# Designed miniproteins, single chains, continued (2): the designs that were tried, part 92

Each design is a single chain, and the fold is of that chain. pLDDT is the mean over its residues in the fold that is shown.

## One batch from the design tools (miniprotein)

Design m7192
Fold by ESMFold2-Fast:
Structure m7192 (fold): chain A 84 residues (1-84)
Amino acid sequence: SALDEFARELVRRLEELGERRGRLTLAEVQALIDELAKKYGIPQAFVDLILAELRRAAARNGGLVTAEEAAEAVDRAGVRYLTA
């Protein structure tokens, strides 16, 4: 599905960025999500759920998001979106 392809490419690109930089800002992750959401036609309602989970992860991680935390945020948003 488009959602599945979105999640796979997002996680891959976040892991690549994390490997090169070691840390990611919320703004960087949000920009990547916006880019890929347009590419795969992801609904804004789902994007909003991901961003809410990312803000929670950033709060726990001193304002930064790891690739793993971003992937977890997408998974949690997916569960919420599909069960809404």
Scores: mean pLDDT 79

Design m7193
Fold by ESMFold2-Fast:
Structure m7193 (fold): chain A 84 residues (1-84)
Amino acid sequence: SKKLQELQKFVGEALGEANERKDDKVARILGLVLSAIQAIQNKDQETYQQNVEQLRSLGETELADALENKDIDKVKELIKKLVE
């Protein structure tokens, strides 16, 4: 969907900013979110589940829940809070 493509771009830009700041923790979380979005687009259920599970293991339960609920606006909100 267009919203999912816009989210992918937003997450990619946020990941770039985290890498420039050398924020390894935030970069890892954003990398997992980006990989999960790409897996949804590619219908790669295994990679999607692995990325969501890794987000939960890192304590990012709200991000994982928002991704599973396909709540694009909530995912974007939570990412904005991570990069503050």
Scores: mean pLDDT 86

Design m7194
Fold by ESMFold2-Fast:
Structure m7194 (fold): chain A 70 residues (1-70)
Amino acid sequence: RKELVQAFLELFKAVEKYGSKEAIDAATEAFNAALRGDKEGALQAVDRIIELNKDNPEVVEAAERLKELL
């Protein structure tokens, strides 16, 4: 659980620094889905973040790390 929370924190930092409002909203959706135990919803939101930020390696790396922990 603590590693998952840290992965979300790193993702939020990356999308706030480099992403758009859409990426921040998707990160929030992933976090809320994970809190509800909706792994499928969380993974869908993370995949959307990767799609929106393919040209930003910091965001992609944070999202991929989170995806491994879900």
Scores: mean pLDDT 80

Design m7195
Fold by ESMFold2-Fast:
Structure m7195 (fold): chain A 100 residues (1-100)
Amino acid sequence: AAALGLAGGVFAVLGGNLAAAAGDAAGNLEAAGTGGVGAVAGAVGVAIALRYGDGFGAGVAAAFGGVAAAVGGLLAGNALGAALGVAGAVLGAAGAAAGA
C-alpha cells in the first residue's frame, strides 16, 4: 500500500511539474495552476508514504495529485504530463484501496 502511494505520488509530481511548466510557457494559467496542485498533492503523498508508512493517506493524496496532473497536462497539451498524471492517479487509487 505505502509503496503504491509512493510510486503514485512520484508520478503525480513529475506529471504535475510538466503540466505546470507547459501551461506557464503557453500562458495558460488554468493548466499551470492545475499542474502545480497535482505536483503539491503528489509531494504530500510521497511525504506521507516515507514518514508515516500510511498507504491509505499516501494513496489518496497521490490519486488526487495524479488526477490534477492529468487534467493540467491535457489543458497544456502535454501528453507526457497527462500520461504521468494518469499513472499517478491509478497507482495512488490502488494504494488507497489496498491501505483501506
Scores: mean pLDDT 77

Design m7196
Fold by ESMFold2-Fast:
Structure m7196 (fold): chain A 65 residues (1-65)
Amino acid sequence: MKKKIEEERKKKVEEFQAGLDAHTAAARDSFAAGDRETALKHVGEANRLLKEMGEYEKKADEEIK
């Protein structure tokens, strides 16, 4: 059971990380292009995903124990 939870957690964290990386890259590209408003929106989405990832990891750690 514990191994399956760890594998699912790793996959979910990788999904969050992929989304975070995509929004971070889009924010950097938009900022470099002078589109500050779009860059800030992507930074906001990245921060939201980071918070959700942290909450998911905390819950997963509690389930393992």
Scores: mean pLDDT 77

Design m7197
Fold by ESMFold2-Fast:
Structure m7197 (fold): chain A 99 residues (1-99)
Amino acid sequence: VEELVEEASKIPFTRDDLIKALDAAEKAMGGTPRPLTDEQADALIDSLVAEGIIEKVSDDEYRLNPEAFLEWFEAKYSGLTPEQKEAAVKAFYEVLKKA
């Protein structure tokens, strides 16, 4: 999964791209994505920037810090099997690269 996160870190994305990618990851793990309000989506972006998980690269675009993102993802989805983790990261990357 580290290789997929490294590849994803090369792709600039918007807030909406990130939300779609996270929704795809949740779905791949057998979960149900929760719709976020604009306020909740903005708060998530602000939190991820503050934690160094993503970096602002232009006015509307961000990029992953691959090491920090992997650590955050593992903490957020603690108790994932290796298979669920791989499926989630793969789904995340597939959505992000189409953005």
Scores: mean pLDDT 77

Design m7198
Fold by ESMFold2-Fast:
Structure m7198 (fold): chain A 63 residues (1-63)
Amino acid sequence: ARRDALVAEAEANIRAAFPELKERYPHLTDEQIQALMDDIVEGIRLILEGIDKAIERSKKYRK
């Protein structure tokens, strides 16, 4: 739930940056920019999953 909320917030922020990314990379098509955004969102999801696993491991060793 918490991780899903963070992913959703990150996705919203990345999607909101579409006009800025199009201005910075005018040689990319809208479809290519959308594909890059999709890849970034998936990357963030995997990073947050890794962080959650690291936090749970840390809690196990710290009492």
Scores: mean pLDDT 76

Design m7199
Fold by ESMFold2-Fast:
Structure m7199 (fold): chain A 90 residues (1-90)
Amino acid sequence: MDEILKQTEEKMEELKKLIEELKKAIDEKAPKEKILELLLKGQKLIIELLDLKVKLRELNTPEAEEKIKEIDKLLKEFEEVGDKAVELIE
């Protein structure tokens, strides 16, 4: 239990930092290569968080349900920022 929650918190923190870095790259009109690198790193974190979300659902606890909601919010934020990044490099 604690291991899944800890991994979830660590991966969520990594994605939060990546979202902020991606926002900065968009604002600064960073090179396409930098934006693509950040998008690929984000996709890897999303896959890891989706796997953790499945494991959290299996725990069937209120704490795990709250973490799932936090993951969903963070995934949506990355999707919105990612869409803006893709539009910039097209």
Scores: mean pLDDT 85

Design m7200
Fold by ESMFold2-Fast:
Structure m7200 (fold): chain A 107 residues (1-107)
Amino acid sequence: SKIIEEIKKVYDEFVEKLRELAAQATPEEREILDEFIEKMKQFFDELISYLKENPNIDKDLVIEALKEGFDSLKEELEQRLSPEFAARVKEILDEAYKKIIEILKKY
């Protein structure tokens, strides 16, 4: 599936950007980012599974559910990281979200 292939590429890019950011982080911030990467892996795996099981699904409903999930993750980051560091992680997350939405709208 082209959709699944492109979503996997977004995840790989997301993880790479977070790892680059983690290299500049404190040990505590790095531990939080590692947890976040694991949560995002689970999120992407669930999304891919859902799309495989529901090839004719209304993508607008998927987009709405994704927005809620990403907003929840941003709230968690804001609670656990400094405002400045949370802002940098949120920017990477927003970029990944926008790319996934474009992929879903394209197909």
Scores: mean pLDDT 83

Design m7201
Fold by ESMFold2-Fast:
Formats: sequence, structure tokens, C-alpha cells
Structure m7201 (fold): chain A 68 residues (1-68)
Amino acid sequence: SPLMEEVRRLLEELRAVAEADPTAVDAMGAVMDRILALMERLSPAEQEEALRLLDELFRHHAALLAAA
């Protein structure tokens, strides 16, 4: 769906921000707010997939913070 495509694009943007500066919590928060607003409009199956992708991203971010 177009909404899920936009969520995936924003998740890639969030990952890029986290990889550039894992401590940039305000910048990451701005992208996250956009993701969460779109997730409210997704089907239940797409919400589960988006949450799985967010979990993977947060685990990656935690690893980046631990390496800093």
C-alpha cells in the first residue's frame, strides 16, 4: 500500500539519522512522530510489520549507542 511504502521510506530516513548521529534524539523523534502518525492509518497486518521493523531499528540504535 502507498502508506506502507511511505512508512518504509521514513524508517530508512530514521535509520540514516541514527547511523549519522545515534545521540540526535530530537531529529530521530521528528521522523518517529511522522512514522507513528502514518501507522495509525495502516491495516493491522501492516502495523505488525511496521512494529517489527521499528524493533529491528531500535535494536540497531541500541548497539550504535553502546559502541559510542
Scores: mean pLDDT 86

Design m7202
Fold by ESMFold2-Fast:
Structure m7202 (fold): chain A 64 residues (1-64)
Amino acid sequence: DVYKRRAEAGAQLLEEEGRTDVAERIRKLIDQGKYEEAAKLALDEAWSLGEEAVFRVHQRAREL
């Protein structure tokens, strides 16, 4: 599932950037099977860090 991979990649990146609370929220959504919602939250929060952060999420998701 592309949404699950994006959500997992986003959670990892946000945790690495010190956004641990957001990463935990994303992981809870993944645990609930809400992959599209989790991916949306991950990408919205990555956009708050800038365009390169969004690019890094997509790159990592392709490698999962």
Scores: mean pLDDT 85

Design m7203
Fold by ESMFold2-Fast:
Structure m7203 (fold): chain A 94 residues (1-94)
Amino acid sequence: SMEKVERVEDVMLRTALRILRRAEEAGDSARAAAVEALVRDYAAQLRQLIEEGKATPENVLALATAFLARLREVVPDEAALLDETLARIREIVA
């Protein structure tokens, strides 16, 4: 349902914003730029899925999983938060 897609978006955005805020507070402009670029790419891909009528719970979970894996490469120190985020998303799409 679209409600599940919106709930996944909210969870992903909250996680990304928390990481971005910490990078900005640390003055790590390279990390902040990398996180922002990943968030823009994720948002564009999700928008494409919605516009093509392919935003199923399965496709949204796959996209979120791929995005969190890419975030983990940039912010491996945030692994616990990313794992918690993925667990919440899996609960939403179940």
Scores: mean pLDDT 86

Design m7204
Fold by ESMFold2-Fast:
Structure m7204 (fold): chain A 95 residues (1-95)
Amino acid sequence: SPSDQQQIDTIDRYRDILHKIYGAALKIESDETVDQVVKIISDGTKQVMDLLLNNEPFEKVKQVMIDTLEQLLKLVPNLPKDIKDEVLSFIDYLK
């Protein structure tokens, strides 16, 4: 199992990446698409929090993170390359 510090570091990286995706979407996407981005982030965050509060295996938390990020990549295909590369690298790290 990952250490408590490794879990915290993983969650912090996930939050930073979500913030970057949201910030990019605000600049390049319609209000309707941004609302969908917010919904996906909100739904994924609620699932992550529920798993953590119920002491579920961290592998389930990582899977929710992967699923959320893959949905966001599909919804915002024109993310800046640096952000897209960071998202893809993080998905690979989570696997």
Scores: mean pLDDT 90

Design m7205
Fold by ESMFold2-Fast:
Structure m7205 (fold): chain A 68 residues (1-68)
Amino acid sequence: VTELQKTALKVANFLLKNPGKRFTPKELAEKLGVSEETVQKALDILEAGGLVRRTREGDEVLYEAAPL
């Protein structure tokens, strides 16, 4: 399993444990102990798969688990 795949799983599990909460890539990187760059790549994959929602609030981009 690649580092990116491991990070995607960590991000997905973290967001699923925090339903309705929104996080920046930086916050996720800090909480998960992973680089912000790797978290951003993981979020891009999860968003493409419909597993997370991306919203913009001012200068910040926030991510949350997609409601299904």
Scores: mean pLDDT 81

Design m7206
Fold by ESMFold2-Fast:
Structure m7206 (fold): chain A 98 residues (1-98)
Amino acid sequence: SKLLELARVEAERVIEVARESTDEDTARAAAGAAARLHEAGVTVEDVEEAAREFYEKGISEEGKRALEALVAAVRYRAENPSATLEELEALAREVLAE
């Protein structure tokens, strides 16, 4: 699926940011990815499937937390279509702090 492939690309990018940068940058990356995926019509289920594929590949704990933040932001955006990028970033930061 083209939508699942978009989810994989965004998930991989968020993992890369988590490896090389701060939690604040990771939260921004997750929020931006969630907004782009929603606009492209990618479903929460597509993003959860992409995240599951990376979990099965044995990604780092930092990568897992980054994907948890992405999934949370995508789910929130799907439930709240008018959510701002700032709200998505705040949610992602909360998930990363866990």
Scores: mean pLDDT 88

Design m7207
Fold by ESMFold2-Fast:
Formats: C-alpha cells, structure tokens, sequence
Structure m7207 (fold): chain A 57 residues (1-57)
C-alpha cells in the first residue's frame, strides 16, 4: 500500500473521531468527515478509476 494513501486514511479517520467527540461540531461536519474517511480507505486502484471520472478540487 502506498504510504500517502495510508496516512490520508488515518488523518481522515482521526478528524472524524475528533468531530464525533466535539459537542460544538455540526451534524453536517461529522457526516462530511465520515464520508471523507470512507473515501480515503478505498483501495487506491479502484478509487483512481472513480477519481478520473469525478476529480475533486
């Protein structure tokens, strides 16, 4: 596994964890962080095909 992909997955997961335990965080922020954590954990090869179709800015 590529080191950058693993680091990103851990980083997004930690952000989601922090927001879940932050009483000032909105539901929208928590759900966005959850989606980002899920996307970051997808295998790079499969995510690369989807990213080629829908590149994020």
Amino acid sequence: MVEEQRKLAVEKGNRYHDLVFDPTASREEIEKARQEAIEASVPMAEEGREAARELAE
Scores: mean pLDDT 68

Design m7208
Fold by ESMFold2-Fast:
Structure m7208 (fold): chain A 71 residues (1-71)
Amino acid sequence: LTPEQRQRLIDAAPAVQEAVKAGDLDRAREILRSIGDPEAAETGSRAAETLYAAGKPELVGTALRSLAETM
């Protein structure tokens, strides 16, 4: 990730988490695609979908911030 894309992912993390908490996985994917990095969007979407399926949508924001720090 570029520094700008990393910051966009961090800033978007709360909105993605709220979309996942609402069960709106399509909205979560749209927000992640807006970051402008296909790999981060795909990885973030898989993390969000996995946490939603596990009943832990409240962890989505933390997972996306961790993704931003490691990419």
Scores: mean pLDDT 83

Design m7209
Fold by ESMFold2-Fast:
Structure m7209 (fold): chain A 70 residues (1-70)
Amino acid sequence: MTPEEKERLKKLEEEDSKLSPQQVAELVGKVIRMIGDDPSKVPSKEYERYMELFKVSLSREGVVLFPNPT
């Protein structure tokens, strides 16, 4: 929980709040499909956005994710 991470979460929360639970589930399914079909063809920008949205969605559902000390 860094200050920058908290600010980033707020931005993603605003985007997530515009999506219905059904749309969130659909995006998660799309990410899984892209990875399973051909990970080398996944658009980097779209993939990153989906991963960030997925993280926010998990966070909202009460899943605690610890950031990797990279």
Scores: mean pLDDT 60

Design m7210
Fold by ESMFold2-Fast:
Structure m7210 (fold): chain A 77 residues (1-77)
Amino acid sequence: EEAEIQAALDRAVAGGPAEKAALFREAAERVLEAARTLDPAEAERIEAELMEELEKALAENESAEEKAAREAVAAEE
């Protein structure tokens, strides 16, 4: 569920290495597979929430180049 997805995101982001990213993907895939078994429509919602949380977590650990680009956009607005 969402707590498991968040824990997987935290593990992947905290370590940054590809191995932790793989563990996150496996956890997310298992959650989505379970959701599809229970309710296929619910799986779509979970996938959307997962992508949003992943994007947010990646933004917090973005590269210097990505950070500079984001700050430039923020300063413009």
Scores: mean pLDDT 63

Design m7211
Fold by ESMFold2-Fast:
Structure m7211 (fold): chain A 68 residues (1-68)
Amino acid sequence: SLEDKIREIEKRIAELERELAELKKQLDVAIANGDFQAVNSLLAQIGAILEERRKLKEELERLKKELS
């Protein structure tokens, strides 16, 4: 159903937000340690998650308009 699709997307967004929070903690540690390679890797991963979350939020908005 449309409601099931909305629920699945919301679940995925929540999962991405948890992953993002954890990567940001790892980034803070890498910065504190001067680990330039880890910083670059973590920033790339954070960027990918932010883009995925943006796309899912756009899809969620479209589906909610269909439900309304």
Scores: mean pLDDT 89

Design m7212
Fold by ESMFold2-Fast:
Structure m7212 (fold): chain A 81 residues (1-81)
Amino acid sequence: MSRAELEAEFRAIVAESLARGLSEEELVDRLLALARTHPDVPAEVLLFLAYRALAAEPRLSDAQINRIVRALAERLAAEEA
């Protein structure tokens, strides 16, 4: 899968989650689920692509984006046990 295709999948998850009125926690869960399907991709790259998808969404404030990215980063780190 190309990085552009993976970025598009992250963007789709963000758009669908917001369209459905999902919470920030539910959005983190969905982003984490997509990240888990790509164990060969470094966590820093997954976080960067998730950040780009979130930053492209005008419905999200900078504070919301920062909270979501931080939560995703913490959960990815916890799963590298």
Scores: mean pLDDT 82

Design m7213
Fold by ESMFold2-Fast:
Structure m7213 (fold): chain A 74 residues (1-74)
Amino acid sequence: MEHDRLLEEALRRAREAGLSPLSQSAVVGRLTSAREAGLGPEELRRVAEAGIRAAEEYERLVEQSMREAEELAK
């Protein structure tokens, strides 16, 4: 099951990158959507890499937003 192997690899990479469980789920969801759309293994690998990077950037933006919210709450 090639798609399941890609999902497992993506999860391992996401965990190694220190992503939250929510971000890990987002990466899996993106891969599942791509799989349902009929994307091939090469495209799924690209989606996994892009998804992990997007999740990393998203978490950085969330941290910045939380800091701004804390500043406004003072």
Scores: mean pLDDT 76

Design m7214
Fold by ESMFold2-Fast:
Formats: structure tokens, sequence, C-alpha cells
Structure m7214 (fold): chain A 61 residues (1-61)
């Protein structure tokens, strides 16, 4: 679905930004992705995706 695609894209971009810059950069990229492609997403949904991306980065560490 489009939602799943947006979430997957946000996670991938967030993980990449976190690895290249910082956790703050990763979270911002995820929020910017949602704002651009799914502006009516809830704060809880955005936070869930941010946490998932951060867990992925942490697990590789």
Amino acid sequence: SERERIEAEAIERGVAATRAESVEAGAKVIQDTFDARWPDASDDEILRVVMEAMERVDAER
C-alpha cells in the first residue's frame, strides 16, 4: 500500500541520515518525508516510524 511504501521510505531515509549525521537529522528526515507525502499522519504514527528507524541503527551498532 502507499502508506507502507511511505513508511518504508521514511525509515530508509531516516536510517541513512542518522548514520551520516545524527539522530536529530534522522528524525527530521522522517518528519519531512511524512510532511511531504502523508501530511495527515498522526504524531503517534510518525513517532513509531522514528523509533523503528532508531532501533534499526542501534541494532547494527
Scores: mean pLDDT 80

Design m7215
Fold by ESMFold2-Fast:
Structure m7215 (fold): chain A 75 residues (1-75)
Amino acid sequence: MEERLERIEKRAREVEPKLRELAAADPALRERLHAEVGPLLAAAAEAYAAGDLERALELAERAVEKAEELVEEYE
């Protein structure tokens, strides 16, 4: 569990600065973040609040993967 969380956190930390810079320049990326990443993060938070840690990690991983895909597309 902890190793999986650490991998998610590391990927999130690596993608966040690039994503922030790109999103500041491109309104289309901001819209896609809201539409594609936002719902996954919200669902992960709900799963975590419900005590479903496995589901929360799965959704968080999907959110980070989507953010990484968006960075690659918009670079």
Scores: mean pLDDT 82

Design m7216
Fold by ESMFold2-Fast:
Structure m7216 (fold): chain A 91 residues (1-91)
Amino acid sequence: MEEEFLSLDVEEQIKYLEELMLKEKIEAGVIFETEDGVYTVLRQRFENGKPVVERFTGPAKEAAEKLRELAKTSPNSEGLLKLADYLEAKA
């Protein structure tokens, strides 16, 4: 499974993670580095009972700002804010 995932390009890895979040029906943020110093933030939320996945890609500072915005409406806000603090420390 992991070896199969790692054989995908970055865009395919992002799509795999988006589909996994939808399948598990979780409201969560996931972040990973897609290029040197460039991070992708994925968040799943529910809107009128339908799953919606939001995606942002940008440098550490912008990714941290996106995480803070997502935290304002997320039940998992503590985790998202901790990740934002971590990225700001790296920027």
Scores: mean pLDDT 66

Design m7217
Fold by ESMFold2-Fast:
Structure m7217 (fold): chain A 67 residues (1-67)
Amino acid sequence: MSEEVVQKILEGLRGKELSEEEKEELEKALRSGELTPEQIEKLKREIAQEVAKKRKASQEEVDAALA
């Protein structure tokens, strides 16, 4: 398991507002290599989707919260 892949996944998931426990569990699974390449690929796809939506949602949510 490459650290670069772990880092990229964690950065993508930061936008999902992971809890401390969820962050630790995910890091542990990624670093120990428990996740299969297919599972990692699925995570990347879902993260890419969330990142795309997050740009819009983040802008609108921030604007609404500040209003």
Scores: mean pLDDT 63

Design m7218
Fold by ESMFold2-Fast:
Structure m7218 (fold): chain A 111 residues (1-111)
Amino acid sequence: LEAEIARHEALAAADPDPAAAAEHARRAAELRARLVLPGLAEAVGEAVARALRLDSPEDALAALSLAAEERLREAGIEEPSREEFARAMAEVAEELGVPEAAELAREAARR
């Protein structure tokens, strides 16, 4: 899983096509969410997608992961732990008005 995330991050950085680069970044974010939320990623993605009326739980999960990454970067955290990342995802879910997803992300942070 980490190797697959690294591959998509490298492709996102190297691809001159902005649309292809964005898709690789989205896939890397989705996979990172699955790594950060073991056993709970699908439930988190479904809760966010349902609350925001999105068709794709995978896209919802990727969006949550990207927002959490931005939050951590703004806080000056360059290499967040799994627990720090899960907590940031919970904070973003709360701001989006999805308390169910926030609770699941906090549960993942304790594991």
Scores: mean pLDDT 80

Design m7219
Fold by ESMFold2-Fast:
Structure m7219 (fold): chain A 60 residues (1-60)
Amino acid sequence: SPLDRELDRLVREIQGLVDERQRLGATEDLDSPAARERIAALDRELERLVRRMEELRAQR
């Protein structure tokens, strides 16, 4: 269904961002303002996608 395809897409996007956040935390200088800004942007995007996923699940 269109709902299931959108949920699958969101799950894949969330997993990709989680993996990227983990890589940044392992490899970047976290004392850098630029690195902290990148992590903060990833965290905001993750929160947005998780909220969207929960909204779609509530439509079942």
Scores: mean pLDDT 81

Design m7220
Fold by ESMFold2-Fast:
Structure m7220 (fold): chain A 98 residues (1-98)
Amino acid sequence: NVNDEISKLSPESQKVFLELVSILNSLIDALAKMYNKPELASPLLELRNEAIKKILELVKKNPTSVTKKDVIEIFKELAKEKLGLSDEEIEEIIKLAK
């Protein structure tokens, strides 16, 4: 389903989507390194999958207006919801992501 929806995007929208997913992957990697707990693998995969779906919907609706800030906001929301992280912990993760 997600792969089919990505394939329907214009080349320009696909590029934007991939750049935003790269930002998300950097945030997930920073979180995984910070906590280094194998039990987080499944929750992190679920967080990543939900974030990808949210990013895809934003790109489908407004490809020219979606930014890194939208990805950070989605990540922050899901990290609080699924992992119970504080604002301070999320700020540290964002600083470590490159």
Scores: mean pLDDT 84

Design m7221
Fold by ESMFold2-Fast:
Structure m7221 (fold): chain A 64 residues (1-64)
Amino acid sequence: MMPPTLDEVRKKFEELSKLSGVDLSGVTARLEAILGTLSPEEQRRLLGHVDTSINDEIERLKKE
């Protein structure tokens, strides 16, 4: 499976923000800052974990 891009993760955070009513722009800015300190392998791993967690939360909120 191809790792998600930062832009794809950012768009998912926007969807989660709309569903939850919480401003997540600070979370995306923090993620971008953290990614800038990591190796490409660590960036791929982190983006994959974040993408999975966001998808799980979006699905949970859509059901509730």
Scores: mean pLDDT 77

Design m7222
Fold by ESMFold2-Fast:
Structure m7222 (fold): chain A 116 residues (1-116)
Amino acid sequence: DKKLYDEFRKLETELADAIEKGDEKKALELYKKLSQLLEKVDSVALKYRLTLLGLMIIKKFGKYEEILELTKDEEIKEILEAFKKGDYEKLIELMETVYGEDRSYVEDILKYLNEI
């Protein structure tokens, strides 16, 4: 649904801004809405984007358990759990398998997350 896709992208932009500003409460609220909306949208691209935002929230705020509880998609949960455990090899393998992402690009994402 184009309307749901557009709504997701708008909320995603708001979530990214909340993360950048350090607004933990708003970031968790927006992540919850995005996770619920993702259940209604068949888009691997949006699922990938939500995965990255979840990783950013975990890295910046340390809200591992809260993000896992708010996440509905099982593949996203597995990636977030691997990140929490520091199992970066498993995280890279999951990102390659679920999203078809190149190892070098996932490694660049991990470097970026370490700067947060």
Scores: mean pLDDT 83

Design m7223
Fold by ESMFold2-Fast:
Structure m7223 (fold): chain A 61 residues (1-61)
Amino acid sequence: MLEEQLKKAAENSEKLAKESSSAFSTSFRRQARVYRIAVELSGGTDDEQTQAALQWELDLT
């Protein structure tokens, strides 16, 4: 579930980057990369604290 949410967040940020041709495009591309890294961390760990931290970060964004 968390992995799917992070993937969707990455895809949304990538879409926003394509639709924005300004400095915001760079921000959205960087955010998408962060979400992609978060997906990898979520899939590679059973650490509840790490999963909670990723969920907290997603909720803030």
Scores: mean pLDDT 67

Design m7224
Fold by ESMFold2-Fast:
Structure m7224 (fold): chain A 65 residues (1-65)
Amino acid sequence: SARADALAAEAVAAVEELVKKTKDVEKINEELYKKFGPKLFGNLTPEEAEYVTDAILAKLDELLS
C-alpha cells in the first residue's frame, strides 16, 4: 500500500539517523515508537503495520550487525 510504503521509507530514514547518534537499541525503539506509534496503530491496518515494522527491523539488523 502507498501509505505503508511511505511510512516505511520515513521510518527507515529515521533509523539511519538514530543509529548515527546511538547504538542503544532500546533508546532507538523509544524514539521510533514516540514518532511512528500513533501512525502505525491509528491509521494503518494490522498487515500494513507489520510491513512497516518488518522494514524497521531489517534496517536495524543491517546497520547494527
Scores: mean pLDDT 81

Design m7225
Fold by ESMFold2-Fast:
Structure m7225 (fold): chain A 135 residues (1-135)
Amino acid sequence: MFKIPNVASEEELERVVRIFLAAAKLEGITDLEQILRLYDLAVDVIAFASRLLNEKPEDISREQLINLAKSLLKNFEIPGVPKEKQLPLITFIALLLIEHKIDPDLFRKRVEELFPNYEPTEEEIEEAKKLLDSI
């Protein structure tokens, strides 16, 4: 089964989830169901990339993941999410999971826990902008 070894601390996990939620809010996505659909598709992209390249998820390069996400998501649409925002956000989530070595199940759970009362800090918004601009 697909799994990324969880190397991130609880503090790092919360930080990364908060940066993701800041990115979603910055892009105008305020519905938890839409956020979770973006998340599920990001996990599918990582699983597909790992299988296609015959590499562990944590060994997939940023460039390989971006190129495969573009190919896989070309004709996919999530209702209520602007089409031009889907690919960057899905790629952003996939990169956060891989680069910070976060277990997808733990990430999803923390998203669901934090989302209802989440308000981004200015620092989280700036970090989210920098990371999105890199995609």
Scores: mean pLDDT 78

Design m7226
Fold by ESMFold2-Fast:
Structure m7226 (fold): chain A 89 residues (1-89)
Amino acid sequence: MEEELELIKKTSGLEVKIELNELGVPVLVEYTAKLLGVSKETARLLIEIAIRENVSVEEAMKIVIETDEKHKEEVEKALEKLKELKAQV
């Protein structure tokens, strides 16, 4: 759990020392999808927003909830799961 939360934090917090466009993005997309229970499409969208806006995955989730009606319900459920994971660490 803590290792999983740390990976999400490193992805969003610029602590990742890998090339996210070549070496890590596919792995991070699959891992994020599994961790949050979202589709790979939604996980990719969240990672892309987090990288583009230089924000956390949690902040990217908030952006999607406010701007993307198609993904809003899925991302709201994922955000609640992320909050639960953070509370248990």
Scores: mean pLDDT 67

